# Designs tried in a protein design run: designed miniproteins, single chains, continued (3). Part 56

Each design is a single chain, and the fold is of that chain. pLDDT is the mean over its residues in the fold that is shown.

## One batch from the design tools (miniprotein)

Design m9926
Fold by ESMFold2-Fast:
Order: sequence, then structure tokens, then C-alpha cells
Structure m9926 (fold): chain A 68 residues (1-68)
Amino acid sequence: MKQIEELIELAKKGASIEELIEKADEAIKRALESAEAEGVKTKEDIITVLNQIRTGLAAGEAARAARA
């Protein structure tokens, strides 16, 4: 998913979690909103959350391919 990679790059450049939520697709937005509610605000923690979302999306793609 190209958008998750763009969000990771923005986070590395110092974008706030609020800015990332505003730019995110609905599925990614929900995960980021949950992270914000849990107090994730630091650049390092935001990047960690985005990498976890990216891994989950990749696993979903692989599962869909395996079912085809």
C-alpha cells in the first residue's frame, strides 16, 4: 500500500500524529486514532505504529493471494 509508505516518510520528517490521521485512509486512520488515544505522540512511537500497520496490510495481501 503506497499511502502507508508516504505516511512513514512524513512521520520521519516530523509530521504529528494528528496530521497523519488527517491524511490517512479510513483503515489506517482508525489505527492511528487508537494509537493517539493511547498517548502515542513521539516520532519514534508513531513510526513504530505505522510499521505495524504496514506489516498487517502486507499480511492481509498475502492471505488474499493465498485464497485466490
Scores: mean pLDDT 74

Design m9927
Fold by ESMFold2-Fast:
Structure m9927 (fold): chain A 96 residues (1-96)
Amino acid sequence: MEEERQELARETGKKLVEKAKKNGDEVFAKIAQYATEGLIDPEKEEEYRKKAIEDAVKAGLSKEQAENLYDGAVDAIRAGVEAQLKKREEERKKLE
């Protein structure tokens, strides 16, 4: 279900944010938070992407670096969601 994908995106994004915070990377933690919100609410994706890039540039990154980090966070969250969905499908097939 679409709701399951949104829940997995939120969980995957939360783990990415927590990992960034543990590494002291507050800029990437904020970018990952915006990327997560954009994946949960696609209608506001452009707004979240713009805010993430603006905040990163204010923190001293170039626009290109900010865009690459945001796009990388989106890709990482999407990959995590697809991996978890595949695992759940394989587990369902084993249960009869």
Scores: mean pLDDT 81

Design m9928
Fold by ESMFold2-Fast:
Structure m9928 (fold): chain A 74 residues (1-74)
Amino acid sequence: SKADEAGKAAYDAALKAGGGVPGSENFRKQAEKAGGETAGITAYVAALIGSKLGNYDPETAASAASGGAFVAAE
């Protein structure tokens, strides 16, 4: 869906800009810039959870971000 694409794009852009460190303030700002405020916040939260486990899953982060974008669109 377009929401999935937006969430994935926001996550990927934030990851590249943050140097691969999910959960940083810089990561959140880049995600918000790329995917809009709702998708960026959702991707940031997903990245924080992933980072706590020593891993991140771009697919899980993208799914969470798309869910947030869907809620905002409704």
Scores: mean pLDDT 54

Design m9929
Fold by ESMFold2-Fast:
Structure m9929 (fold): chain A 93 residues (1-93)
Amino acid sequence: PSMALHLRAELSRMIKELEDLLKLATIVQDNQTVEKLQRTLRELQELRDELDNMANFKHMSYERELELNERARIALSRAKTVIEESRRALEEK
């Protein structure tokens, strides 16, 4: 229970951070950064929706739960890199 709650909270936090960066990138008209942030944001939103829908399935297998949690960890790691790179790009302009 603790790990799934932590991953869900981390996804929500990263989504908000990506949304804030996307607003900034849009204002400065950095179209390349906007596209990268939109793609990453969509990926995390889809994972959050999958995790939310998991609570509605009474017979989800343990293997599927582990797979989804691993996908979330990998996506969060990628999102952290995108956030760092985007911040660096926007700070230089």
Scores: mean pLDDT 78

Design m9930
Fold by ESMFold2-Fast:
Structure m9930 (fold): chain A 84 residues (1-84)
Amino acid sequence: MIEEELKKLLEEDLEKAIDFVVENELPDEYWREVIKKGKELGYSENQIVSMFIGAYLKVKKGKVPEEELEELEKKLTEMFNSLK
């Protein structure tokens, strides 16, 4: 199941968990779980945002409009700051 696979990846490799969430176009709920884990592990906002953008660019083969990247950065920043 997607939830079990994501939980396993979160314990093994945060970058792989991010790739998994982005590549499978998972709902915002799963993005928040990954961001929360990254925050608990001591990753900064900039590090988490950079990892998600990297995964997103990989999925889109580097062809992403600037506006779409700005919206993604804003979304990730808002999620990071909303989590305890």
Scores: mean pLDDT 81

Design m9931
Fold by ESMFold2-Fast:
Structure m9931 (fold): chain A 76 residues (1-76)
Amino acid sequence: MKEELIEEIIEYARTVLGASEEEIEKGLEEMEKAEVKEEELKKVKAAILASQGNFEEALKILEELNDQKGIEQLKK
């Protein structure tokens, strides 16, 4: 599950942000060193979805995480 979430974030970085493979690899190494929690990865996915205009899916993720602050920010 966490690995699938990381793969989705990588795909978004590659296709939407235009990140290079080297930048993606360095980002992954930094995330592993920082021991990024699955919850934080889900918040990143929600932010990416919101930036693409997919607010419904972003809201669902934030609601599952009980991130009230994030939900309020998306509704603005």
Scores: mean pLDDT 72

Design m9932
Fold by ESMFold2-Fast:
Structure m9932 (fold): chain A 63 residues (1-63)
Amino acid sequence: DAVEREARRTIESAVAAARESGAIGLYRALAKHEIRRLLEEAGREDLFPAFEAELDRAMEALR
């Protein structure tokens, strides 16, 4: 699924940027916004809670 791959790439990119910069809150917020936009445009907003949880877990692992 192309949109699921793009959402995961968004999480991976945001985690890498947060790790390098230390700006975890900023990149978490930016990734959340982008994932929501991607899923809404694809009509897959039902997937948002799962990807939001995945993003939150990945960001918490950086602490």
Scores: mean pLDDT 85

Design m9933
Fold by ESMFold2-Fast:
Order: sequence, then C-alpha cells, then structure tokens
Structure m9933 (fold): chain A 93 residues (1-93)
Amino acid sequence: SAMDRIKALLAALRDFLRSLLPQLDPESQAIAEEVIALLDRALAETDPERLLTLIGEAFVLLGELMERSPPELAARIGAADAAFQRGLTAILA
C-alpha cells in the first residue's frame, strides 16, 4: 500500500539519523532524537492525517538540525531529506 511505502521511507530516514547521533554535538543530538521520536510515532500511526502531521513536525526539526550542522553533515542530512521527498512524490504520483 502507499502507507507501507511511506513508512519504509520514514524507517530509512530514522535509521540514517540514528547513524549520525555519535557525530553530533549534544544540542544537535537532542534535536535529532526529537526527530527520531516523531518518526517512530509516525511509523506506529494508523490515521493518515495524524501521520502527515507527525511528518510535518519531524521535517521542521530536521530543517533546524541542518541549519545547526557543519556543512558536510548538513549536506548529508539534506541528501536524506531530498531522497525522502523524491520517494514520497513518486508514491503520491
């Protein structure tokens, strides 16, 4: 289903962010952990409207994480964001 495909993209993004945690300063780790918590809530969600709200909240914080990150980390996070957006667009097309 489209929902299962969206959840696969969310899980991939979550796992990527978890892999970055040791490379982040404590303030950036706190933001990344909040993004991961929102993605975990989205993965457990069955209501499409609530799912979209959680995704929206996660991506606002992901933007904050990118702004606080060194250029090399910001580029990696931006690439993961772009990959998610491309995947979501393909699912919804």
Scores: mean pLDDT 88

Design m9934
Fold by ESMFold2-Fast:
Structure m9934 (fold): chain A 65 residues (1-65)
Amino acid sequence: MSKKQIHEAIKKIAEELYKRNLISEEQRKEILELVKAGKLTQKKFAEIVGISVESLSETIKEIIE
């Protein structure tokens, strides 16, 4: 997957989490800014959402068609 495809996937995941009220608008913005800066790691993403890296991986698989 290219960097552009990864960015689009992460944006889609962040929007879906926000729509499901699993994260706040502030958390969504933080994730998007980190993606834009190329600084988002799986661990940091999981910390922002408040779940484990394992749970994050499962959630990503559920959201990505």
Scores: mean pLDDT 72

Design m9935
Fold by ESMFold2-Fast:
Structure m9935 (fold): chain A 67 residues (1-67)
Amino acid sequence: MEEVKKLVEETAKLAKEAAEKGIVSDKKNAEGRIEELYRLYETDPELAKKAAEDMLERLKAAIERAE
C-alpha cells in the first residue's frame, strides 16, 4: 500500500524535523517510535496507518504551538 508507506515516511520525516528544531527534546524516544511504526507497517499496514495519523496530528499540534 503506497499511501500507507508514504504516510509513515511523512510522519517519520516530520518527527525528525521536530526533534532537530528542539520541539521534541528526546531524539532517542522519537527514533524508537519511528522504528516501531515501520515494524507495524510490515506486519499490519492498517494499524500502521492509524498510528501514523495519530502521531502526525500530535506532531503538527506541537509544531504549531512552537511557531
Scores: mean pLDDT 74

Design m9936
Fold by ESMFold2-Fast:
Structure m9936 (fold): chain A 67 residues (1-67)
Amino acid sequence: NEGAEKNAEAAKKAAEEGSGAGAATARYDVSLHSGTEEGKKKALEAALKGAAGADPKEVAEQSVEAA
């Protein structure tokens, strides 16, 4: 419980401070377990682009649309 809360807060802080990797990872994990097959595929593509160095805000926006 507390670990999950700390993880979510860390991911949020990382995204806000510009790393983006944490936000992309968190959204990817959520999309893997929720949404349609189409949503999961788009979320995966967004996560891959995030890892390639896309802007954290753009990745987060694309992941939300995919989810």
Scores: mean pLDDT 54

Design m9937
Fold by ESMFold2-Fast:
Structure m9937 (fold): chain A 80 residues (1-80)
Amino acid sequence: SEAERLIEEIKREIAARPVISLDENQVEQAVILGLERRAQGASEAAALAEVERYGRIMKMSPDVLAEALARTRELLARLA
């Protein structure tokens, strides 16, 4: 679908960014995992839940996790 193609394009944009900080790298990895769940046919809520799950496993700080969730929501909205 067009939405799946847009998700893959966003993933490539995220992955192609220049060298980044550890916090930014964790945000990008969390976003990629959320977008991957959406690309696999999961709901937007399930995609956001995957970002939260990854944040808990990686012990991301609340502020870093909040940024990952905000960025994932913004990217998912661009696909609607």
Scores: mean pLDDT 80

Design m9938
Fold by ESMFold2-Fast:
Structure m9938 (fold): chain A 74 residues (1-74)
Amino acid sequence: SSSEKKKKELEEKKRKLKTLALSGEGLGALGFAMSEWARRLPELREFGEEMEEKGREGFEESEKYRKKLEELEK
């Protein structure tokens, strides 16, 4: 039926958004961990700053996908 097909498509979309949010969180956490590691070495200052920026971007993308997921769950 039309209702079941729409439910399946919605659940698929939610699953994809949840995966993207979790991936962004993982990349965010990794970026900040690499930034903290690089902070110990002056030679890696630029690398650490790049990793911190990538970490921030990862968390921002995660938040974006979480908000889209919340809108679909309403």
Scores: mean pLDDT 82

Design m9939
Fold by ESMFold2-Fast:
Order: structure tokens, then C-alpha cells, then sequence
Structure m9939 (fold): chain A 77 residues (1-77)
């Protein structure tokens, strides 16, 4: 099912985003400056993905998940 494939892809992307975020946090630390740096990195990734102008579901799901992650980080500031 296309819906089941999209769900699995979303779950894999969520895991990859979380792993990436944990690695960035380990590198830059847990300060307000670290949170701002994490947001900037994620915003750059979104810009690169949006520049592809892709209608591929995996790209659209990744953009959505990254935007949700940025909002979570902004709430910690």
C-alpha cells in the first residue's frame, strides 16, 4: 500500500533526523548557542531539500519533519 510505504518512510526519516540531532548536540553541547546552531543546520537542510522542487513523497515528508523539529528547538529558547 502506498500509505503504508509513506508511513514506513516517515518513521525511518524521523529516526534519521533524531540520530542526526543527537550527534549535533554531542558536537556543539547543550547551551542556547548550541540550540541556535542546531536550528541553523536544520534550516539549511530544508533550504537544500526545497531547492530540489521535488514532488517525491520522501522529500516532502523530510521537509515536514525537519520543520517540526525546528519548532521544538525554538520552544527550548
Amino acid sequence: SKAEEEKKLREELEKNIKDFEENVKKSVGDTEESLKEQIEILEKIIEELESLNSKVPSVQIAIELLKEEIEKLKKKL
Scores: mean pLDDT 75

Design m9940
Fold by ESMFold2-Fast:
Structure m9940 (fold): chain A 100 residues (1-100)
Amino acid sequence: SLEEATARFLELVDQLVALAREAGLDPERVVTMVVIGIHEVRKGIASKEEAIEGLVSYFPEEYHEEVRELFEQAYELAESLSEEELMQVIHAVMQRMRAE
């Protein structure tokens, strides 16, 4: 369901945010890169592999395996959603990031 997909996406984002903070990266920038990557893949501007590896390369090498797994899960969830549903999930993610 959309509710289950939103909850799972928020869980994945929480994990990515935690890793970004550990790595000394800006968590909001990491989330923004995820969102941009998903949209570019859906529009055929980039391959899934290119988008995932682009974000993985932003992290220090020690995080690459864990970040790649989280990214692959996020993209698989995005592929299961319509464009409208994906926009709703992205909105929920961005709202949560700014709710502090």
Scores: mean pLDDT 80

Design m9941
Fold by ESMFold2-Fast:
Structure m9941 (fold): chain A 74 residues (1-74)
Amino acid sequence: SHMAEVEARLRELQGLIGEALEAAREAGDRETEEQVVRLAQQAYDLYNAGRLTPAKVDEIRAQVRRLREEALAR
């Protein structure tokens, strides 16, 4: 179902958010940390509003993954 797909993707996203926050904090990268927190907040706001789609989780996940890669490169 749509809801089960969103919830499964959101659980995976939660893990990636944690990894990205850890990478940003270890690098002292405040800007990347702030961007990851903002993306996490966007995902949760959309979920609580019943507007989060699997495609939107995939978009946010791609952005969080990129931010993690940027933090690890510093």
Scores: mean pLDDT 87

Design m9942
Fold by ESMFold2-Fast:
Order: sequence, then C-alpha cells, then structure tokens
Structure m9942 (fold): chain A 86 residues (1-86)
Amino acid sequence: DRERRERLIREGQRHAMEGANAENEGDYETAAKHYREAIRLLEEALGPDSVGVGQLLRELATVYEKLGKTDEAKQLRERSDQAGGS
C-alpha cells in the first residue's frame, strides 16, 4: 500500500520532469501528455487537494495556453486554486 503510493509519486515526478523537458524544447503537445499523466498518478497517490497536484495543474494550464486551449487552461487554473486545502 505505502510502497505503491511511493512508486506512484516517483512515476508522477518522472512524468513532470519529462513534461518540463518537452516544454523547454517547445514540444507543448508532448509536455501536455506528460503533465496529464503526472497529475493522474499524483492524484491517485496524494489526493486532488495536494500542493503537488495543484502545481502540476498550473503547469498544464500554462502549456494549454501556449496550445491555444484557453478554456481548458482556465478550468485547470480553477482546479489548481482549489488544491492544497488539507
């Protein structure tokens, strides 16, 4: 149980790093895919209200703005603002 949670956190962090690398290369589609996977893994491990999930939602929103997905970016920022509550 706890070992599974730790593995999910590590996998999520790896995807977040790969997303950041893709973003630095200007590959926003690949960055979005990695940030989405990081969010799914960390939500499973930490819950939706974690600070780590909130930060990744903000990063994904920035990438979506660069892709012209302004409505999706706005929704992600609203989710990020609600994270970190407990």
Scores: mean pLDDT 83

Design m9943
Fold by ESMFold2-Fast:
Parts: C-alpha cells; sequence; structure tokens
Structure m9943 (fold): chain A 97 residues (1-97)
C-alpha cells in the first residue's frame, strides 16, 4: 500500500509526461483546458474544462484517453461531469497498470 504523499512511480511519471505531450494539441483542437493530478496510488485524474458545450469536453477527453491508451497501459475507473460558473467539465480517473 503506497502512502498518498509518496512520490510518483516511474509508470505514473511516464503517463503524466505523455498527457503533458498530448494536452496542448487537445487544448488547441477543442478550445479546452486539460489538468492532471495524482488522486491515489497508481491513480490519476484528468480534467477537461471548456466554456463551450459539454459535448466538446467529452470529445476532447475521449481523444486524449484514446491517444494515451495507444502509448501506455491504463484502465478507466470513473468518469464525472460537472458544470461550475458556466464552465463544463468532464473528468476521468485512470488506473496506471
Amino acid sequence: MMNPTDPLSDNETKVIQIIMEISPEIEKKYGSTVGVAKVGPNKLEIVVSTKGPLETAREALKELVEKLSEKVPIEVVDIKESVFSGVNTVSVTLKVL
């Protein structure tokens, strides 16, 4: 059992690096903002936010996850959608394999 405050594993670091490489392309293509955070041992949350339609955030996240899955083994654990102050957000929790 890893402590939640433990440093990133090599696999988590690799996944985050790939997300950082893909994110600018996705942000430009969909007019969205991408964030990533560690939310547990071998668990990362990716957040896509847009002032446009919720569907835009969904498509941006879908393309990001598909591109990520081609490069690194991950499992989708949970998907959440929210609206806050006119910003539509879709997030996914990924298990790093």
Scores: mean pLDDT 80

Design m9944
Fold by ESMFold2-Fast:
Structure m9944 (fold): chain A 89 residues (1-89)
Amino acid sequence: SLLEEMIELLRKAKEALEKRDKEALTEELEKLLLTEWKARGGEITEEVKKEARELAEKEAEELLSLPVEKAVEMFDERIAFLEAQKAAA
């Protein structure tokens, strides 16, 4: 399901963040943004792909500028929320 895919992508993004791997973090965030867009019924166009890449790069820079513990907490909260939704389904 798209929900399970989003959880996996968040876990991979968290791992990349903990390793401070900006390139890997950006790639996983881009995939997450596209998956979230699909989950909302959005069409994946070339424009959407370009915007997702730009947003992922900006988000990765912001996350890496935060204390690691705070950035990790944000991912843990998102993962917990989606895991709770999955358990309730």
Scores: mean pLDDT 86

Design m9945
Fold by ESMFold2-Fast:
Structure m9945 (fold): chain A 101 residues (1-101)
Amino acid sequence: ALDALYDALARAIRKAIEESKNEDGTLVVAGAGPTLERAQAAADEVAKRLIEKYNPKKIVRHAEAAPDVPEDAPALGVGVYFKDGKIAGTETVSDAPLAKA
C-alpha cells in the first residue's frame, strides 16, 4: 500500500519538474493520497510553506490519487524550490498525525 502511494508521489513530482522546464525561481509541488482531494490539499500545504519562505516566480502543482491505498492512508506532499540551477529549499508534509503512543 505505501509503495503505491510513493509511486504516485514520484509520478506527480516528475510531471511537475518536467512542466517547470527547470526554470529558475520555480516552485514545484506534488501531492499523493488515497483521494485526489487529499493529494491536492497536501500539495497546497507544502506550497503555502515554501511561498511564504521564498516568494517564487512560478508555481507548478501536480497531484495524483493512489486508489490502491487504504482510505485511512496518509496523503503526502513534497515541494522543491529551484534557484540558480540548484535546489534552494524543500518541504514535506503528511496529513496523518504520527501515531500517538
Scores: mean pLDDT 78

Design m9946
Fold by ESMFold2-Fast:
Structure m9946 (fold): chain A 79 residues (1-79)
Amino acid sequence: PATPVVTLSATSDGTVVVSWSSTAPASRLLVWVDGELVYEGATTANSVTVKVAKGTHEVRAFVETSDGQGGFAQATLEV
């Protein structure tokens, strides 16, 4: 199975989008904003959106897929 490529992006609507390239369901997804855990769970989607305050934020995401592969991304985003 391929290692998922995780991408982080800000939207004009005050959200951060976390997406990954794997077609396997995520058995675990963790998203941190400014060091605080804002999302934890499993999902069958390939992306989640989290609402954030306007400004510059450090975003970190970790995804573990049901096929045992892990992916990680970290970025500083202006929202």
Scores: mean pLDDT 79

Design m9947
Fold by ESMFold2-Fast:
Structure m9947 (fold): chain A 60 residues (1-60)
Amino acid sequence: SSEIEELEKQIEKKLEEADKIRAEAEAAGRYSREQVLEESRLTMEVMLLYMKKQELLKEE
């Protein structure tokens, strides 16, 4: 369904954002407080999107 496709795109985008933060932190040899908070936020959002995707898959 288009809803599942939209959720998958959102998940992919947020995972790419998290990967970028990780790569930047690794290159700098440190995590800033802002990077830690942002990565935590992205992780939470990804989990919520996965839960929503699972609900939609059960309805199919």
Scores: mean pLDDT 83

Design m9948
Fold by ESMFold2-Fast:
Structure m9948 (fold): chain A 68 residues (1-68)
Amino acid sequence: SEEEKFRQELEELFRRTMRAAGEARLSADAVAALVELFAQFSEESKSMSIEEQREALRRLEAEARAIV
């Protein structure tokens, strides 16, 4: 399903982002900000339409990239 696909893509993005953060040796504060960013998106996505989830995922990727 599209919901299942979105969940898998979000989980994969989280894993990739956390790996990149570790490799870049980000501060504990920066890592905490990334975790909070993903937690907020995960919660907010539950009330989103499929189109909103797609847009939110693109925005999340950009915001995570800016922190790493």
Scores: mean pLDDT 82

Design m9949
Fold by ESMFold2-Fast:
Structure m9949 (fold): chain A 82 residues (1-82)
Amino acid sequence: SLAEKIAMKLLKLGVKPEGNAAQVLADLVERGLIRSPEELIALLKGERDIPGVTDEQKAVLRKLAEKLGEEKTRELAEFILS
């Protein structure tokens, strides 16, 4: 699944997937709510909100972005949406 591919990419980037971050990301992409790497980066940085994403899910994604840093966050976003 896309969630499993995201989880494997996170491990290759040296970050353990926490909570359901990989599944949340997969669901947003598969539903067509995020369509470009730039949109996903904005969501992960808290610069964009998606209706139906809980505050708890947003916190998980924000912590993921902080652990990855800027370069790895961009690499992840391009991997998911390329």
Scores: mean pLDDT 78

Design m9950
Fold by ESMFold2-Fast:
Structure m9950 (fold): chain A 101 residues (1-101)
Amino acid sequence: SFKEILREILSGYLTDEQIEEIAKRLEKLGANEETVRFFAEYLRDVAKAYRLTPEQLYELAKLILDTAEKWKVDLSDVDRLALFLSFFRVIYKEEIESLKG
């Protein structure tokens, strides 16, 4: 399940409640196991790089998912998700850099 994939990768970075809410949102947006794993690994890598708290990482995850929904990103395609996350990083560079504080 999406929750199990997210827990495997993010249990040290997010609470079980935050993981469950992210899983539900990814399911609604048409994600698959490959894109869920890619998204989880991306969040883990960002959390490590910026030493984010669970609350900060959860806010970032929500911003990413809100933006994906607004841009109608196909979350069933890992290449589309990867491209979207690359653009997200450029567009929200100042917001992401502020998380280093």
Scores: mean pLDDT 83

Design m9951
Fold by ESMFold2-Fast:
Structure m9951 (fold): chain A 73 residues (1-73)
Amino acid sequence: EEEIKKLEEEIKRTEQELADFLAQVDRNADLILKEGGNELTAEFMRRIGMIDAQPLISKAEELRKKLEELKKK
């Protein structure tokens, strides 16, 4: 039970970090559109953000699998 609680907290932290990161990417893209009107640059920034988010997505997936195994025992 204690290990399950620790994993749940780590998953919540990782998911929050991912959400905050994606929110910053969206804000940066909106800022480019407001200041420069360059749609290509805004789209490129969003694409880079998705690539940079990949390690956090992988970490969340790994933690969720570990939680599933602990809950099934």
Scores: mean pLDDT 79

Design m9952
Fold by ESMFold2-Fast:
Structure m9952 (fold): chain A 71 residues (1-71)
Amino acid sequence: MYKAEILSPSGAILASGEGETVEEAIEAAIKNGEKRKVLASGLKVKVYEGEELVAEGTLVVGEDGTVSVEL
């Protein structure tokens, strides 16, 4: 099981999510961040498996409002 965290520029966790894959964990974190209206391009995304950091990326908000992560 993976956990994704979307971080503010100051390092605070704005949103998180869990999934069976890295992609599912990121998707869950994005959904939770959208509900809170805290998502912006350039925010750091970290993905963990247990306590191990397995992926890092940057949040991208498209012109049409679609949210993705650039790993």
Scores: mean pLDDT 83

Design m9953
Fold by ESMFold2-Fast:
Structure m9953 (fold): chain A 74 residues (1-74)
Amino acid sequence: GRGKGVGSDGAEIEVEVLSDDEAEVTVLGETALGRRVYAEGDRATFAAHTASGTALVGVDLATGEVLGAAFLPR
């Protein structure tokens, strides 16, 4: 599934869920492979590391909807 959200700093985050363990995350014009760091039911959190920082994205695995996002700049 593919979803969009807004991080805590107002940055737009785009997510494409590739599997239960991996998602492609785009933030600040950078695309990185996100790895699952947490899961509970149909919800998963992916962490993606870019040159600009770390994105944490919560998604619904059934829909790809972004439930919440945070970006920690470097």
Scores: mean pLDDT 76

Design m9954
Fold by ESMFold2-Fast:
Structure m9954 (fold): chain A 92 residues (1-92)
Amino acid sequence: MSVEEALEQEAPGVLAELRRLIEEMKNSKDDEEIERLFRQALWLAFIALGSEKYREEVLKLMIEAADIVKKSKNPELREFAEKLEKFYREKL
């Protein structure tokens, strides 16, 4: 079984987990927790972007996650989120 075949089979589960992380980020008021959840979302998105079938949905979810992180009190994290949002929008 190829990595691509495995990613396509598991992609719906990865997308569900990605949506769960984004909802937790929306409900959190702790910048450190939001950063931790965002890093987990980045790793899942990197894996899920290997599947062309779910690419657009993953990109839209990551734009939403980046928008949440842009509200962070951490200037470095905010700048990183702005750059990622621009990158993901260019890939749509």
Scores: mean pLDDT 76

Design m9955
Fold by ESMFold2-Fast:
Structure m9955 (fold): chain A 69 residues (1-69)
Amino acid sequence: SRRDLIDELARQGLSARETADRLVAVEAGFSADADLGYGLVELAVRIIGSERASEIDEEVRRWYEEQGL
């Protein structure tokens, strides 16, 4: 579940970029679940705290640009 993923990522002590990369990879596998950008930022803040949220937001924005979105 997403909760298990959050707990595992938090336990691994990942950087903001590594957290964003893993969350994007999971969501890009297209479970039919909503609003990729908002969900990823909320999950990332929960995992690594607000101090790194801007770095994750930038990495997610970069991913969208690479996809032509």
Scores: mean pLDDT 56

Design m9956
Fold by ESMFold2-Fast:
Structure m9956 (fold): chain A 77 residues (1-77)
Amino acid sequence: KPPSEETLKEADELYEEFKPEVDEIASKLPPEQAVAVRLRFVGIVVEGELESLSREELRERLEEEIEYARKLAEEAA
């Protein structure tokens, strides 16, 4: 039931891939929303590990969250 080493490696690689974009979006948000966006991003990665999501499934969830975060940044402007 613990995540496989392969699952953890895939999650770590996706975390590193998306982190710069998350940081850029968060920099455009008020501090409260920036923290929330960062926590949601980390939460999705962790949940992907716990659910043993495929790289493709985890990528889709992260892309959806990035889209949502961008929408928040637009609304904050």
Scores: mean pLDDT 79

Design m9957
Fold by ESMFold2-Fast:
Structure m9957 (fold): chain A 81 residues (1-81)
Amino acid sequence: MEKEKVKELLKKILEEQAKKLKETRAAEQSDEEIEKGLEEAIKKIDEYIESLKASHGEVTEEILKEMIKKNEEKREKLEKE
């Protein structure tokens, strides 16, 4: 249950971010490229959750939130540097 709720939340967040990118046209990327990026991000999240399940049994919401935060920090660092 927890794992599925976190997946749905992340998917919703990524979909909202993709929608904002399409609306603002801030990126020169096409709608197709944004959608492919979203699909790849969801796939990578799923693969990571499965790999963690193998070692921890279950993925906690706290661990997943930490990973999202680290990914956001990496993104900000790339954007500033």
Scores: mean pLDDT 62

Design m9958
Fold by ESMFold2-Fast:
Structure m9958 (fold): chain A 93 residues (1-93)
Amino acid sequence: SLKEELLAEAREAVAAGKAPEAAVEEIARRLAEAGLREGEIEVKRIELLRLIAEGADPEEIRELALEIIELLEGLSEEERKEYRELLERMIAE
């Protein structure tokens, strides 16, 4: 699978000296480019953490968090609520 191929490539890159965080970000981006939901969620999660760290507008942070929740389609309403509460806690700090 593409995910297995990208994981193998990332392991090789890390072994060659690439930062693990950079390898993960590259995998997420390429999975998202292939239309895989898992990659799209991870790319948006990384972007969300960056916006929080940069002190971006709370409304912008909230909008991106909601997009992540929507990508978690297939979760029960209770699981979505729990994830939403987790994201709101991270944003509020």
Scores: mean pLDDT 65

Design m9959
Fold by ESMFold2-Fast:
Structure m9959 (fold): chain A 112 residues (1-112)
Amino acid sequence: DLVKEAIQAIADGDFEKAEKLIEELKDRYPVIAEMLRAVLDALKGKPGAFERLVDLAIRRPGTAALVIRELVKTGNPKLIELAKKVIDAVEKRNPAGYLLLKAAYEGKIVPP
């Protein structure tokens, strides 16, 4: 639904559509909306966006696992690379979160 549509819009480079869908997500899924904003800003090369995304993944690994799973499912190489870099950056600061994110990336665990 809206989460998958927002991530697909990001994968397609339709940033105007992505921003509209992220705003709609804020009403029901504020943490997911914040993570997708960080993904979009990281793809746009905004300073600090990657660090913000890593921090969010450390604090909210369950929500981050959901987002990472959907980023990988797009098949977009830039989103897959971003997801892998986030997972690698989480490893030393939240080992339990790292295992959850890695499982989502590999498609072994479907987030709730």
Scores: mean pLDDT 84

Design m9960
Fold by ESMFold2-Fast:
Structure m9960 (fold): chain A 71 residues (1-71)
Amino acid sequence: SPVAVPVEMESEEQARRAAERVREATRDLPGVLDVRAGVNEHGVPVVVLVAETPEALRAAARIAREVLEEL
């Protein structure tokens, strides 16, 4: 089953830009299924990383951290 992690953002615009950059940065990583911007059940802007395995999610999260630190 796919695994996912949400990362909270300060705004919907930041979430959209972050998802765009993370998607580009993780494009060639095997097992990354999706990177999307959205809002959680409480209306908080989030970027969600979705991967096929915990290992792929860990690799994607490493890349995402570097990208998100620039925002």
Scores: mean pLDDT 83

